# Designed miniproteins, single chains, continued (5), part 76

Each design is a single chain, and the fold is of that chain. pLDDT is the mean over its residues in the fold that is shown.

## One batch from the design tools (miniprotein)

Design m18622
Fold by ESMFold2-Fast:
Structure m18622 (fold): chain A 78 residues (1-78)
Amino acid sequence: DVERYREAAILDAEKAIEALKQGNYEQAVRYFEGAAESARRAGVTEPADYFEKAVQAAKEGNREEAIEYAKKGLDALR
């Protein structure tokens, strides 16, 4: 079910943003990776690309950039 993958991507991206706000970059990376995979399984490339950019920003310690990319991914899913 494509809709279930879309819902999973939204949930994981929101959890990743909360993890970043708590300073948990490792957990945020895992959630953003989950969001990107779920978006790809839903057949939506633009949100997946944004979540992959959020993964990279989080790995680099760029909290504000990671949140910005995550929000762009969420906006593209909704």
Scores: mean pLDDT 88

Design m18623
Fold by ESMFold2-Fast:
Structure m18623 (fold): chain A 58 residues (1-58)
Amino acid sequence: TFEVGVGMDPEKVVEEIKKKKPKTVVLDVSSGGGRRIASQVKKGLKDAGLTDIKIIYK
C-alpha cells in the first residue's frame, strides 16, 4: 500500500509507484489540495499504463 500526501509532487509520486509497484494506492480527497494531487497522480498512473493498481479514496 502507498499513501499519497497533500504536499507531495505528483510526478515524483507516480515515479515511486512505478518503482515500488504497490497493490493499492490511497489518495486523500478530503481537501482541495488533496483532490488536486489525487487527480494528477491518477492521470499519471493512467498515462504510465498502471491500470491494475487498486485506488482507494479517503
Scores: mean pLDDT 77

Design m18624
Fold by ESMFold2-Fast:
Structure m18624 (fold): chain A 61 residues (1-61)
Amino acid sequence: MEVVVEGEGGKKTVTITDANGTYVLEVELSPEQARAVEGFLRDNPDADAATLAAAVRALAA
């Protein structure tokens, strides 16, 4: 699974790609929340892209 976080000015685009497809999320993340998302994704390498996309959205809310 590959995760890419891009963007400036508060809004970030998080792209999550696995064997089943690609999920693209636009979220507003503080620098601390962005670090938390990266840590979550690193700690959950076996999660599918849909589960990670839901978790990213929850962390950004």
Scores: mean pLDDT 73

Design m18625
Fold by ESMFold2-Fast:
Structure m18625 (fold): chain A 56 residues (1-56)
Amino acid sequence: SDARLAAELTELFIKGLEQMDKQLKEGKNEEEVMETFRKEVAKEAAKIAEDYGLSY
């Protein structure tokens, strides 16, 4: 399960970076793109952690 969790988090970051790169190439504001990336990654990572039964 830990290996699967690590794989899902890695895929999340890769997909996030690809979307960020695409938006930057489209001429979107860098600070806005970075802020959106941080918020989206944090939200999706929390959901993945919850799906694996992790509690704070």
Scores: mean pLDDT 77

Design m18626
Fold by ESMFold2-Fast:
Structure m18626 (fold): chain A 104 residues (1-104)
Amino acid sequence: SSQIQQQRQQGQQNYQRGLDYLSQGNYVEAARYFQQSIQNFDSVDPNSRDLGDTYTRLGSTYYLLGNYDQSITYYNRSSQIYSSSGDTDSSRRNQRRADQVRQS
């Protein structure tokens, strides 16, 4: 539907804004835009690759903020989404990222 297409487009726009802030070292604004992107993508498909990618970025962003518990939570959520979509390699990569954060 047009509503689904609009939500996917908004999700992608918010994801790109998150990446732009992340590249500038503005991790607080990056996290905010990735959170908005998650709301958009989750409303379309709670197991989409776009959602998994966005949670991965949010996990990395919280790591850079020093919020390790949140980083682990978002990497684990991303891993679950990738597993549900059949992307076993991305799922395992994010499990390893979560384990690495636990060692920090």
Scores: mean pLDDT 91

Design m18627
Fold by ESMFold2-Fast:
Structure m18627 (fold): chain A 56 residues (1-56)
Amino acid sequence: AAPLEEAARAAEAGARAAGLDEETARKTGISSGQMAVQLGLDAEGAAALAARDAAA
């Protein structure tokens, strides 16, 4: 779905910005993107969630 694709892309970008490598960022993007959609977050929220997950 388009919302999930947008959330996953934003989450991947957030994870990369937080210092994760490309492969880990993509995996984090998928999981954090799905979580963000379930929580009703927008793309910015998805990126913030992924960055937080990357820092943990």
Scores: mean pLDDT 76

Design m18628
Fold by ESMFold2-Fast:
Structure m18628 (fold): chain A 94 residues (1-94)
Amino acid sequence: MEEGKKLIEEGEKLIKKTKEFVEKVVKAGLENTGLSDEEGEEYYNWLLEQKEKLEKEKGIKIPDTGNAILEIIEEVLKVGEEKIKEGKELIAKA
């Protein structure tokens, strides 16, 4: 059941990457160093990609506010969890 395994892997990768970016931002803030221009650009581009996907797939509009970043992170984590659940259900039905 390759399809179920792929969904679990995709969900786990999405959650891992989201957590890694959050940890990177939190660490930069705690160390009072900030993100480098390159790291800030990577993080910003990743957030924009996730925002675009969420708006397209769920038909929601995420406001351009400081709280929007947290909402994007929360929704991306939910998508990862949903993919893991769907993959597990596909495996269980075999």
Scores: mean pLDDT 71

Design m18629
Fold by ESMFold2-Fast:
Structure m18629 (fold): chain A 64 residues (1-64)
Amino acid sequence: MDKAMEYVQELARLAGEILPKPDEETRKKINQYASKAMEAAEKGDDEKAKKIIEEGVEYLKEKA
């Protein structure tokens, strides 16, 4: 499986668990985190990709 897609899917799973019905602004922000994590993973920077996912999760917890 593509590592970039793996990070995107993990963030989507966590987002559904933490905040099932995000508003449009929150959804856009989560998509930005997913996009950045995917870009980092595509460049081979797994550490950066994981950090971006963690930041996205923290943002979701703040909104919940």
Scores: mean pLDDT 77

Design m18630
Fold by ESMFold2-Fast:
Structure m18630 (fold): chain A 83 residues (1-83)
Amino acid sequence: MVSEEELFREVEVAMYLIRAAVEKIIAERYLKQKKYAEAAEAYRRAAEAYREAAKLAEGEEKERLLEEAEEYERKAEELLKKA
């Protein structure tokens, strides 16, 4: 049975993942407009959301979320070089 504490933690992780997804959509829209600086900022916000989710996660899930954060941070850095 899922504890109340575990459920609240899962909801918080989900909220950060939704935030990351929204920021990725925003970044993709900016990329289509060739607004590389704005796209990079959105990817950085997505990476930050993944890092916040990782603080609440453990084990394999935490590792996966940190890997996703690193990926979007890298994408942001590449876009800033094009801006």
Scores: mean pLDDT 86

Design m18631
Fold by ESMFold2-Fast:
Structure m18631 (fold): chain A 100 residues (1-100)
Amino acid sequence: EREALREKLIAEGEALIKEAEEKLKAGEKDLETYLLRLKGAAKIAVAKGSRDPLLEEAEKFEKEGVLEAAAVARGLANGGREELSEEEVALARRLEEEIA
């Protein structure tokens, strides 16, 4: 892939993470805000050709008690589906579609 496309994906991912972090500081601790942070990590993972950003995000979600977002992050990182709920699988598929 082109360097410019990689830089664009990293910039977009970092912007999404920053937006999610600002919302969390404002007290918007809902699943949609955490998924926005996950979308940012997913874009960075695609840009780098590495699942490490998704695994790091999963660990953060687990420490924060956001287990649904953690499961989605691990599912995306592993490329397969472990024991995820139907709603978690649907969220993971949606994120993959947006990144593809």
Scores: mean pLDDT 74

Design m18632
Fold by ESMFold2-Fast:
Structure m18632 (fold): chain A 92 residues (1-92)
Amino acid sequence: LVNEISSQISEELYTLIMSTPDSALEYFSNNEYHLNVVAQQLAEKLKKKFPNESNETLKQALLKAKEKLKPKLSGSKLLFLEKLSEKILEYL
């Protein structure tokens, strides 16, 4: 189950990052308020999508998704992934 959730998170984060301009990703990475808003919204979406899963399971799935995406991303995209993932974990 963690691997299945991780795959879905990986696809959603990859799509978000690849469809967002690097300038916007850099902006969010350097603006803690806006980054926290996005992270909180994504954490709430995960909880709603997987309502029967523990917060611990969701955290593990997010960490696995991050590790899967790291080698596929660089620069502003990788920085955004790392900062966003850290903040999402705070709201799970």
Scores: mean pLDDT 86

Design m18633
Fold by ESMFold2-Fast:
Structure m18633 (fold): chain A 76 residues (1-76)
Amino acid sequence: MKEAERKAEELEEEMRRYAEESQERIDQLHQEALRALKSDVKKGQELFQQAGEEVREAQRRGEELERRRREVLEEA
């Protein structure tokens, strides 16, 4: 029982760190997009679109880690 809880805690910590790293990457893309919009609207829009793709990928990864955490807890 304690072993499954420990593994779930490790997955939660991994999820938290991944979320922090993903947020930093997304923030960098947003800053670059805002900067680009001042000189090239199309490039700025492309960078915002890329940031949106990064958000979607981060959400999918988070869902997969949450699924694995649930599996660990269910398997004991």
Scores: mean pLDDT 78

Design m18634
Fold by ESMFold2-Fast:
Structure m18634 (fold): chain A 89 residues (1-89)
Amino acid sequence: MTQMILPAEVLEVSGNTVTLRIVLPEEHLGPNTVTPLLPKEWIEAVASANLGTTVIVTIVFKPEYTEEARELFRENSVFDFLVTSVVLP
């Protein structure tokens, strides 16, 4: 599957949303903060980890092209992706 597994920091948890900062290469330009739409069970798991906790996320880019995903990260840091899983440490 065309997926990336990356560490992310939990910045904010609200009732139905989680805001994550994905740890990108130092050379990236632009924003690295995302608020993915997650299943309730993942929101509760992330909320239990506390703010500032590092979690592991699996992301899938739209379209599912690895080269396009790398270009977006490198050139604009404009993200068009889904978080498909969150794993606590």
Scores: mean pLDDT 57

Design m18635
Fold by ESMFold2-Fast:
Structure m18635 (fold): chain A 67 residues (1-67)
Amino acid sequence: MKVRLSRREAEGLAQALEGLFGARVSAARVYRAANGKSAKEAARELARLTGAPEGQVLSLLRLAGVA
């Protein structure tokens, strides 16, 4: 399944990434990294962007209901 993000979901995900991993990323950058990609590819792109572990980012996407 492809990740689909609204502007608000991208904002929420950016805030979650900051809260959990201390990574400051804009909602627009999160959207570009994840939207339209597979869950695994989105997790890999966000992990690269944030420095967070890919497996933990994938778990966050699943918990958020976007993957």
Scores: mean pLDDT 82

Design m18636
Fold by ESMFold2-Fast:
Structure m18636 (fold): chain A 90 residues (1-90)
Amino acid sequence: MSVAGADELSPAELLRAALRVLAAGTKKVVEAGLEEKIKELIEKEKESLPEVLKEFLEKIEELIEKGEISIEKIEELEKEALEKIKEKEK
């Protein structure tokens, strides 16, 4: 069903949703050639984020710094972060 009780979402489900939105947004910014802008935002905001999202963004930042950022690598990092969320799910 397309309607579910928001009060019943686990922290892990909220982290997965946040990660997917963040990864999708990052891919759009990279497609637009604005990698340096997302790097600036990551440096400003990463300390306020949950560890799994912070780690995901730190890896994105590293790829931008190395000039190796791509949609495929972002998707690989998203999958890695999703697996970490799944591992911590009780």
Scores: mean pLDDT 76

Design m18637
Fold by ESMFold2-Fast:
Structure m18637 (fold): chain A 82 residues (1-82)
Amino acid sequence: GAELARAAAETGDGEEAVRGAEEAARLAEAAGDRRTALMLGTGEGVARIALAVGKVAGDPEEGSRLASEAARRGAEAAEEAG
């Protein structure tokens, strides 16, 4: 799960990174791994905020980059925990 979320984040596409983190968090929750799900879900949440801020600031590319970075950090934390 976490490896797939990390791969999605490494594409640099913030929306893809958010989707990857959401899917990975759902798979972790289904497996009973609440800690990994929380880490991936936190990365997803921060990434969604970064996308929204980028849009409001008129810099969606930077928002996407920051979203990918946030999702990647969440995936790395989840990989270390699992």
Scores: mean pLDDT 81

Design m18638
Fold by ESMFold2-Fast:
Structure m18638 (fold): chain A 70 residues (1-70)
Amino acid sequence: MSKEMLEKLREEAEKSDELSREVLLALIEGYEADSTKLLDKKLEELAKKYGVSVEELTNLANELVEKLIA
């Protein structure tokens, strides 16, 4: 992931609702650390916090990234 994409993710996080912001921040931390394991753990914690599935959060993360690329 490029530095410019990470910056766009930060901007979208500031404009997003609480859940989307937390997901975007988890993506940023995972990419900055080059750690899919860290990202997976963050998404699992958010799934428990918000009462949703990890699959739903993974899908949300993918949709948020795709919107920034489009």
Scores: mean pLDDT 77

Design m18639
Fold by ESMFold2-Fast:
Structure m18639 (fold): chain A 93 residues (1-93)
Amino acid sequence: MMQEIEDASAGLSLVPALLKAAEAPEEEAEEAIREAVRRGRESVSDEALDLAVRFAAGILNAIANGEKDPERAERLRERAELLVRIAEELIRE
């Protein structure tokens, strides 16, 4: 239980790196996200990483909801979906 809380806290510390990967240029975004997820898997449990990924995706969607440019808002939502998809793929390997 205490180790699970510490692991979840460590996972949440990955959120800034996941957000930076999601903000990468379109051609680099998938590779950046895959690298961030792989590095996360070396540091925390898959459960803690899944929590961090969902939290990062939630932040991207929240930013998109406040975005005045509809094309930019859609791009942010696409990056949130890409982040979750790649993480689920790598965690469930």
Scores: mean pLDDT 79

Design m18640
Fold by ESMFold2-Fast:
Structure m18640 (fold): chain A 94 residues (1-94)
Amino acid sequence: SLEEIRKALREALEAGDQAAVEKILSENYDLLVEYARSRHIDPVGALMALGNAVALYRPGEPLEVAIDRGLKAVGDTLTDPEATREFLRELLLP
């Protein structure tokens, strides 16, 4: 479920466990793609932004800062940056 993914991602990020983060994203790829599509967001752009946000995250850092850096990393590739931001906020924020 989305709630289980959110909890698992936050726990792995806080622990600094990059291997766990990568496993969570890979095991839930199809669900994340479907969720992005349900939000009318390009799944490729959304998942690239998510991947960059979590790879750049430092434990204890505000997640909004990681989200901003992740979005910036994919730049003009995003067709809807604000919808992609909301997608990331829903997945990563408490």
Scores: mean pLDDT 80

Design m18641
Fold by ESMFold2-Fast:
Structure m18641 (fold): chain A 84 residues (1-84)
Amino acid sequence: KKIEELLKKVEKLLKETPDDTEKINDLIAESLKSLDTLEEQKEFIKGVAKILIELGKKEGKTEEGEEKANILLEILKNMEEELK
């Protein structure tokens, strides 16, 4: 599915060029823009947060990964609140 392919691209960039924040942010923004429904966008954000936590854990940067994931999860929470 489209979301799985987008998440795979994000994970690849995070592994290969973790310091290229601009390129990573551009991919995330482009991915969100390419998704047609709010539910797909929420699923993508959840997936990115999970990747950040897992990569942080593997690389011994758990706190940094959790901090970045928390920002994305807060965006997701705000999106869910707007739907209710």
Scores: mean pLDDT 72

Design m18642
Fold by ESMFold2-Fast:
Order: sequence, then C-alpha cells, then structure tokens
Structure m18642 (fold): chain A 95 residues (1-95)
Amino acid sequence: SPIEELRELASRLSGEVRFDVEMIARLIESLLKLVENSNLSDEEKEKLRREILELARRAVELVQQYLDGKISEDQFREGMSEIVVELQELFGKIR
C-alpha cells in the first residue's frame, strides 16, 4: 500500500520534514474515509480511491528522492505543496 509505505518513510525522517509527510498521510487517510462514508456509487468511490492512491504514490516517490539526495529540500517542499493542492481539490469532489 502506498499509504503504508508513506507512513514507513515518514518514520525515517525527523523535524519539520517528517511533520509535513505525516500531515499529508493524515490528509490522505481522512480523504479515503470521506470516500468510504459518502453516498457515492461503488464505481465513483473506486475512481476517487485510485486518484487518492496515485497522489499517495507521488508523495512516496518525492520522499524517496529526497532521502536519496536526488532533490533539494525546496524541490521536495514544492512537490509536496502541489500534492496538498490536488488533495484539497478531491475533497471538493466528494461534497
């Protein structure tokens, strides 16, 4: 699971960077719970779950690249901010 992988990677970080990754993981979990508890069709729920898990996978990739020293902290923060914006857009689709 990309969410489990994201949580695992967060445990290897410290300080503000760990906090940011844990915040995104919590946002993803909250969004998935909203999808599960919604009155949407099973097909619509599956589509939203796929979109949410795709964003989780992108977050995992960014954390891995950061841990490997392949991207700067600024690039990491930019990428994470873009993921937060896309997650907020998905919250709007569930309402």
Scores: mean pLDDT 86

Design m18643
Fold by ESMFold2-Fast:
Structure m18643 (fold): chain A 76 residues (1-76)
Amino acid sequence: LSATELAVLGIEHAGEAQKLLEEGAPAEEVLRHLEAARDHFEAALSLLPEGSPQAQAIAEDIAAIDARIAEIRAQQ
């Protein structure tokens, strides 16, 4: 998979997590999708040159996902 394909998978999992959260799905199911999104973004980041605009954007996406995971875990 290319960095772009991995980033798209990360976005898709993050979107599914948001949908599940809005539907009141169990925290465990939401966390699975957020963790999958993070893993795909980390894989995409590993394929990009450090300091590239794409790498910066992916790092920001990872930070946002980590904040959401921490928020959900703090409620458990």
Scores: mean pLDDT 86

Design m18644
Fold by ESMFold2-Fast:
Structure m18644 (fold): chain A 65 residues (1-65)
Amino acid sequence: SHMKEEQQKKLLDETKKEFEELYKSSREKLEEERPRLIARFDGAGGGGSEEVKKEAEENKEKIEK
């Protein structure tokens, strides 16, 4: 159920891109998608390197704000 580091990095990057696109295009859409984005960051940070985990956590905090 855990992912390899390469897969975690890819998921992290894809989720960051989606978050930025939603943030840029619509506040309301971002609010609706927030739980899904958080879950994807949790998936990316669920294993692998310390750096990936930290970046995933920081992006989750940014979404929660």
Scores: mean pLDDT 72

Design m18645
Fold by ESMFold2-Fast:
Structure m18645 (fold): chain A 56 residues (1-56)
Amino acid sequence: MSEEEKEKILKTYREEGGDVVKTAEKLGLSVEKVAEVIIETEVKESLELIKEAIEK
């Protein structure tokens, strides 16, 4: 999956107020695929924030 597709999913998810089902319908994707991208991004961002807080 391209990074461009992931970015489009995240942008649409934010515009729909965090509704995974509406995001999937709007983009013509499965709910499972949308949820996977969101979880991966959220976990990575949370890990970076925790790491920065520990080092400081």
Scores: mean pLDDT 75

Design m18646
Fold by ESMFold2-Fast:
Structure m18646 (fold): chain A 90 residues (1-90)
Amino acid sequence: MDPAVSAAAARVHLRKAEEALKEGDLEMALAYARSALVEARRAGMDPELLREAEEHLQKAEEALKKGDKETAKEHIKKALETLRRGLDSL
C-alpha cells in the first residue's frame, strides 16, 4: 500500500477519534484511534511513537473494562497526541 495513502487514512481516523472523544463516546474514540494506529504503522510512522500510542490505547481499553472512564479518556487523549506527533512528521 502507498505510505501517503495510509498516512491520509490515519489522519482521517485520527480526526474521527478526536471528535468522538469530544462527544464523550470513548468506545468510538478508542475504535477510531486503533484504526489510525494501523494506518500510521502502514505509513511508516516512527516505531517508538507507534509503541507509545499502542500502550496508551491498551491502558484505555483496560480502564473502560473496569468502568474507569476518566482514566480511559486520559489514555485515549495521550494516544491521539502521540499519533498526531508521529503523523505530523510524515
Scores: mean pLDDT 88

Design m18647
Fold by ESMFold2-Fast:
Structure m18647 (fold): chain A 65 residues (1-65)
Amino acid sequence: AKEKAEKAAEIARKGAEEAEKAFLDSGDTVGAQQFRAYGLKQAEEALEAARSGDEEKALEMYERA
């Protein structure tokens, strides 16, 4: 459970970084900011699930990643 939540957070963070770069390369600064904020929020929620020991939420976040 914890490992899955941590993995989901890592995937979300990496995806946010790649998408931010793609938006910046296209000149879409607003899109880059929005996607970065979204990815960071997803990573934060996944790490919180890992810390609380919420296996069900950790599994859900892993499946969405």
Scores: mean pLDDT 67

Design m18648
Fold by ESMFold2-Fast:
Structure m18648 (fold): chain A 91 residues (1-91)
Amino acid sequence: SSAAAEAELKKTAEQLNAHDQETIDALVRELVAIEKGLPANAAEFEALRIGSELAKGGASEAAVETLINRLKGKISEETLTAFVKGYLAHY
């Protein structure tokens, strides 16, 4: 249900805002796997979607900055830029 999806996004955002390392590590691994497993355009689209969903769930700028710093050098600048654009589209 949409309510269950919204609850899951809010929980993920709350864990990121709390600096939960397991949640941070899981999201870093997911974005790296997306780039490795998908064509560049599809990887950028999925990264943008994830950024957008984190913003909707209430992830703070500080939490997202932690993710960005963990992703630098692990994914392409294009994929990272798409992720940031997705997050910022809600501000």
Scores: mean pLDDT 83

Design m18649
Fold by ESMFold2-Fast:
Structure m18649 (fold): chain A 89 residues (1-89)
Amino acid sequence: MEELLRRMREEMRERWEELKPVVEKAAEEVAANWEEAKALLAEAAADPALRELLARQAGLLRALAELAREAGDERTAATLEELADAAAA
């Protein structure tokens, strides 16, 4: 799993300029509907199988947040980190 996440992070880093508009739009949509997103994550976390999936997705979200932070997009990074923390809870 870690090796797959590392490869995805490297690919995302190489493609960051192409991904940035999509990631920023997704982060804005999540931020605008944060209470609904939190409620859905809490419901998903009640299922052990979905909880494991969410934990794996938290790793990917943190990788995207690192890329956003490196690019100077602190707002997108903060939203992705908050979503990752909620998914990992």
Scores: mean pLDDT 70

Design m18650
Fold by ESMFold2-Fast:
Structure m18650 (fold): chain A 57 residues (1-57)
Amino acid sequence: MKEEEAKKAIELAKKNYDDVDVIGEAYTRAGELSPEFREKAEKVAKEAYKKIQEKNK
């Protein structure tokens, strides 16, 4: 249950890289689950944010 929510949040961040708001929400939700998923969510959020910056250039 908790793992599935974290996976969905991570997938949302990857798929909707255009929406900074969606990335932030996904990160917040994953952080509420467990420390392990928080670390994964941070990594995915940083990568998605980096892709957005590269696309804007």
Scores: mean pLDDT 61

Design m18651
Fold by ESMFold2-Fast:
Structure m18651 (fold): chain A 99 residues (1-99)
Amino acid sequence: MEKEKELEKLLKEFEQGNPDAIDKLARYINENPEYLEKVAKKIAEVLEKSKDPRSVLGALRRLMAGLTPEQREKLFELLKKINPKYKELIDEVRALLDS
């Protein structure tokens, strides 16, 4: 499935903190909001796999900044439901967006 392979590539580059890939992922979500839940699950997997979840904080902040306010809020709520362990990290990202 080409779109899922593209999404997997963007998520891998998101984990690496590539700004161009993060911006493309945000546009992909804004244009295809039906994939938001799938993206949230993949981001949660990346956060669980990371030895330092703070290393992905900058990438997550940039992604959230690129989303519409509606998609951003939905993604925050989905991430909290999928991975409650990262609630504090998600709240920190939200605070950084308000600065």
Scores: mean pLDDT 75

Design m18652
Fold by ESMFold2-Fast:
Structure m18652 (fold): chain A 59 residues (1-59)
Amino acid sequence: SMNDLYQYADDLINRSRSVEQMQQVPNQVGMQAVQRNMTYDQMSQIGNYVRQRGQQRFG
């Protein structure tokens, strides 16, 4: 579900200790979204969420 994917993203973001590690998170989350057969709109939504969270944490 989208909620499960958001939890997965949050876990990866919270475990990131550097900008370099954070930059790898979108790709890992994107791969999970593809494996879960997410639509383009759902992938865009989670991608925007990950970028916003990264900016809040490291920007």
Scores: mean pLDDT 82

Design m18653
Fold by ESMFold2-Fast:
Formats: C-alpha cells, structure tokens, sequence
Structure m18653 (fold): chain A 107 residues (1-107)
C-alpha cells in the first residue's frame, strides 16, 4: 500500500527529528514536552490545541496540523506530543522539518 509506505516515511522523519532535538537539548526538550502536554490536557479540541501551539511558539498551524493528522491516524499520541515539543524547543527548525516531510511524501 503506497499510502502506508508514505505514512511510515513521515513517522520516521518525525521520530528522527525528536531524537535529534532530545540529544542536542535534553533539558529544553523535557520542559517543552511538559508544556505541550499541559496544553494538550487543557484543550477541548484538536483545533484549540493547534491554535494554542501556534500562539505560544510561533509554529505554523499547517505544520502543527500535519503532525497532528499523521500521528492521530496511527493513534501515536506520544509521538505527536514529542514531535510538537521538539518544534517548540527549536521553532527555527520548522522549515527544515517541512522540507523533510515533503521528501517523505514523495518517497
């Protein structure tokens, strides 16, 4: 299934991004993860969660929405929170992540 292969490629990109950020800034990552989990728990909808992350960290709603969509399709809520925490730790990495996600979608 081509769609499953694309999804697996996207999930791999997200996992590798998380591992890189956690290794480079473990303390900043743990703090961001705690903050993102609190926002998740206090949000009544996915739309509210996306809006709050955009307002707090300056992450594009499209990027947040894409991460949320692919991770929820696989029920990997922990990867969703960790990937968003990684972006919250290094918001400037958003463009690089978006390029890698586009490559993953193209195989």
Amino acid sequence: DKDKKILENILKVLREFVEKVEKENPEGFEKALEEVREIWEKSKSLEEFIEKLHEKYGIDKVTVGRIVEVTTKTNDWELMLRALAALATFPEQQANLDNKLKEAMAE
Scores: mean pLDDT 82

Design m18654
Fold by ESMFold2-Fast:
Structure m18654 (fold): chain A 78 residues (1-78)
Amino acid sequence: SSAAEAAARAREREIAVMREQIYLQTGNKDFAEAVERALRSLPPEEQRAFMQRLSDLQKANKQQERMALLRELIERVG
């Protein structure tokens, strides 16, 4: 496979992991899918910043703030 194909597969795995983590935390598949769609609609710079923020909140065990951030994302992008 080309390097571009490998990079595309790695990005798809990253998105799948994020979606699965949200599903496991909430038990809500529709919510997890809504977050995935909203995240994919963001510009690349904003997507990276958002994912970093989620990671930081996870490391700090700030689950309530993480959930609020995810809900805000869905509301903002529709």
Scores: mean pLDDT 78

Design m18655
Fold by ESMFold2-Fast:
Structure m18655 (fold): chain A 95 residues (1-95)
Amino acid sequence: SLMEEIQRILELALELVKEAKKLKEEDPNNYLADMYLIAAFSDLWVVKRQLERNPEVKLTPEQVAVLEEIIKILGELNEKMAKKAKEIREEMLAL
C-alpha cells in the first residue's frame, strides 16, 4: 500500500541520518556521511511528492515522529539541510 511505501521510505531516511551521524563522530570529513544526508533529504522530497499526489493520505502520528527524529539528526549534522527539511515538513503537514 502507499502507506507501507511511505513508512519504508521514512525508515530508510532515518537509518541513513543515524549512520551519517555515526560516521561523522568517527571522521567529521567523511564523504559517505554527506552522501547519506543527501539521500535522506531526497527521501523526504519523495514522501512529500507521494502526499501531494494522494491528498486523502495523511501521515500517521508514528510517521510524524520518525520525520521529527530525521529533522533533529539533520540539524545536528547540517543546519542548512535541516532548515530546508523543516520547510518540506511544513508543506507536508499543510496538505
Scores: mean pLDDT 89

Design m18656
Fold by ESMFold2-Fast:
Structure m18656 (fold): chain A 68 residues (1-68)
Amino acid sequence: SSDEKAKEAAIKEVEEIMEKLKKEGVKEPSKEALELARPVAEAIAEEFGITDEEIKEKMLKALAVYRE
């Protein structure tokens, strides 16, 4: 289904962003950055129907680092 394809694409994109950030020596996001990114991560998860907690957590961390 299109939903599964969108989910797989989102997972891959988040993983690629996280690997790139780790390679660039970016530190773990601050607690404040995580809190600021949470509503955006929740909105994206709801839009793509992402219910997997591990994927949500990866998205949250990637967005938090990206916004800082």
Scores: mean pLDDT 69

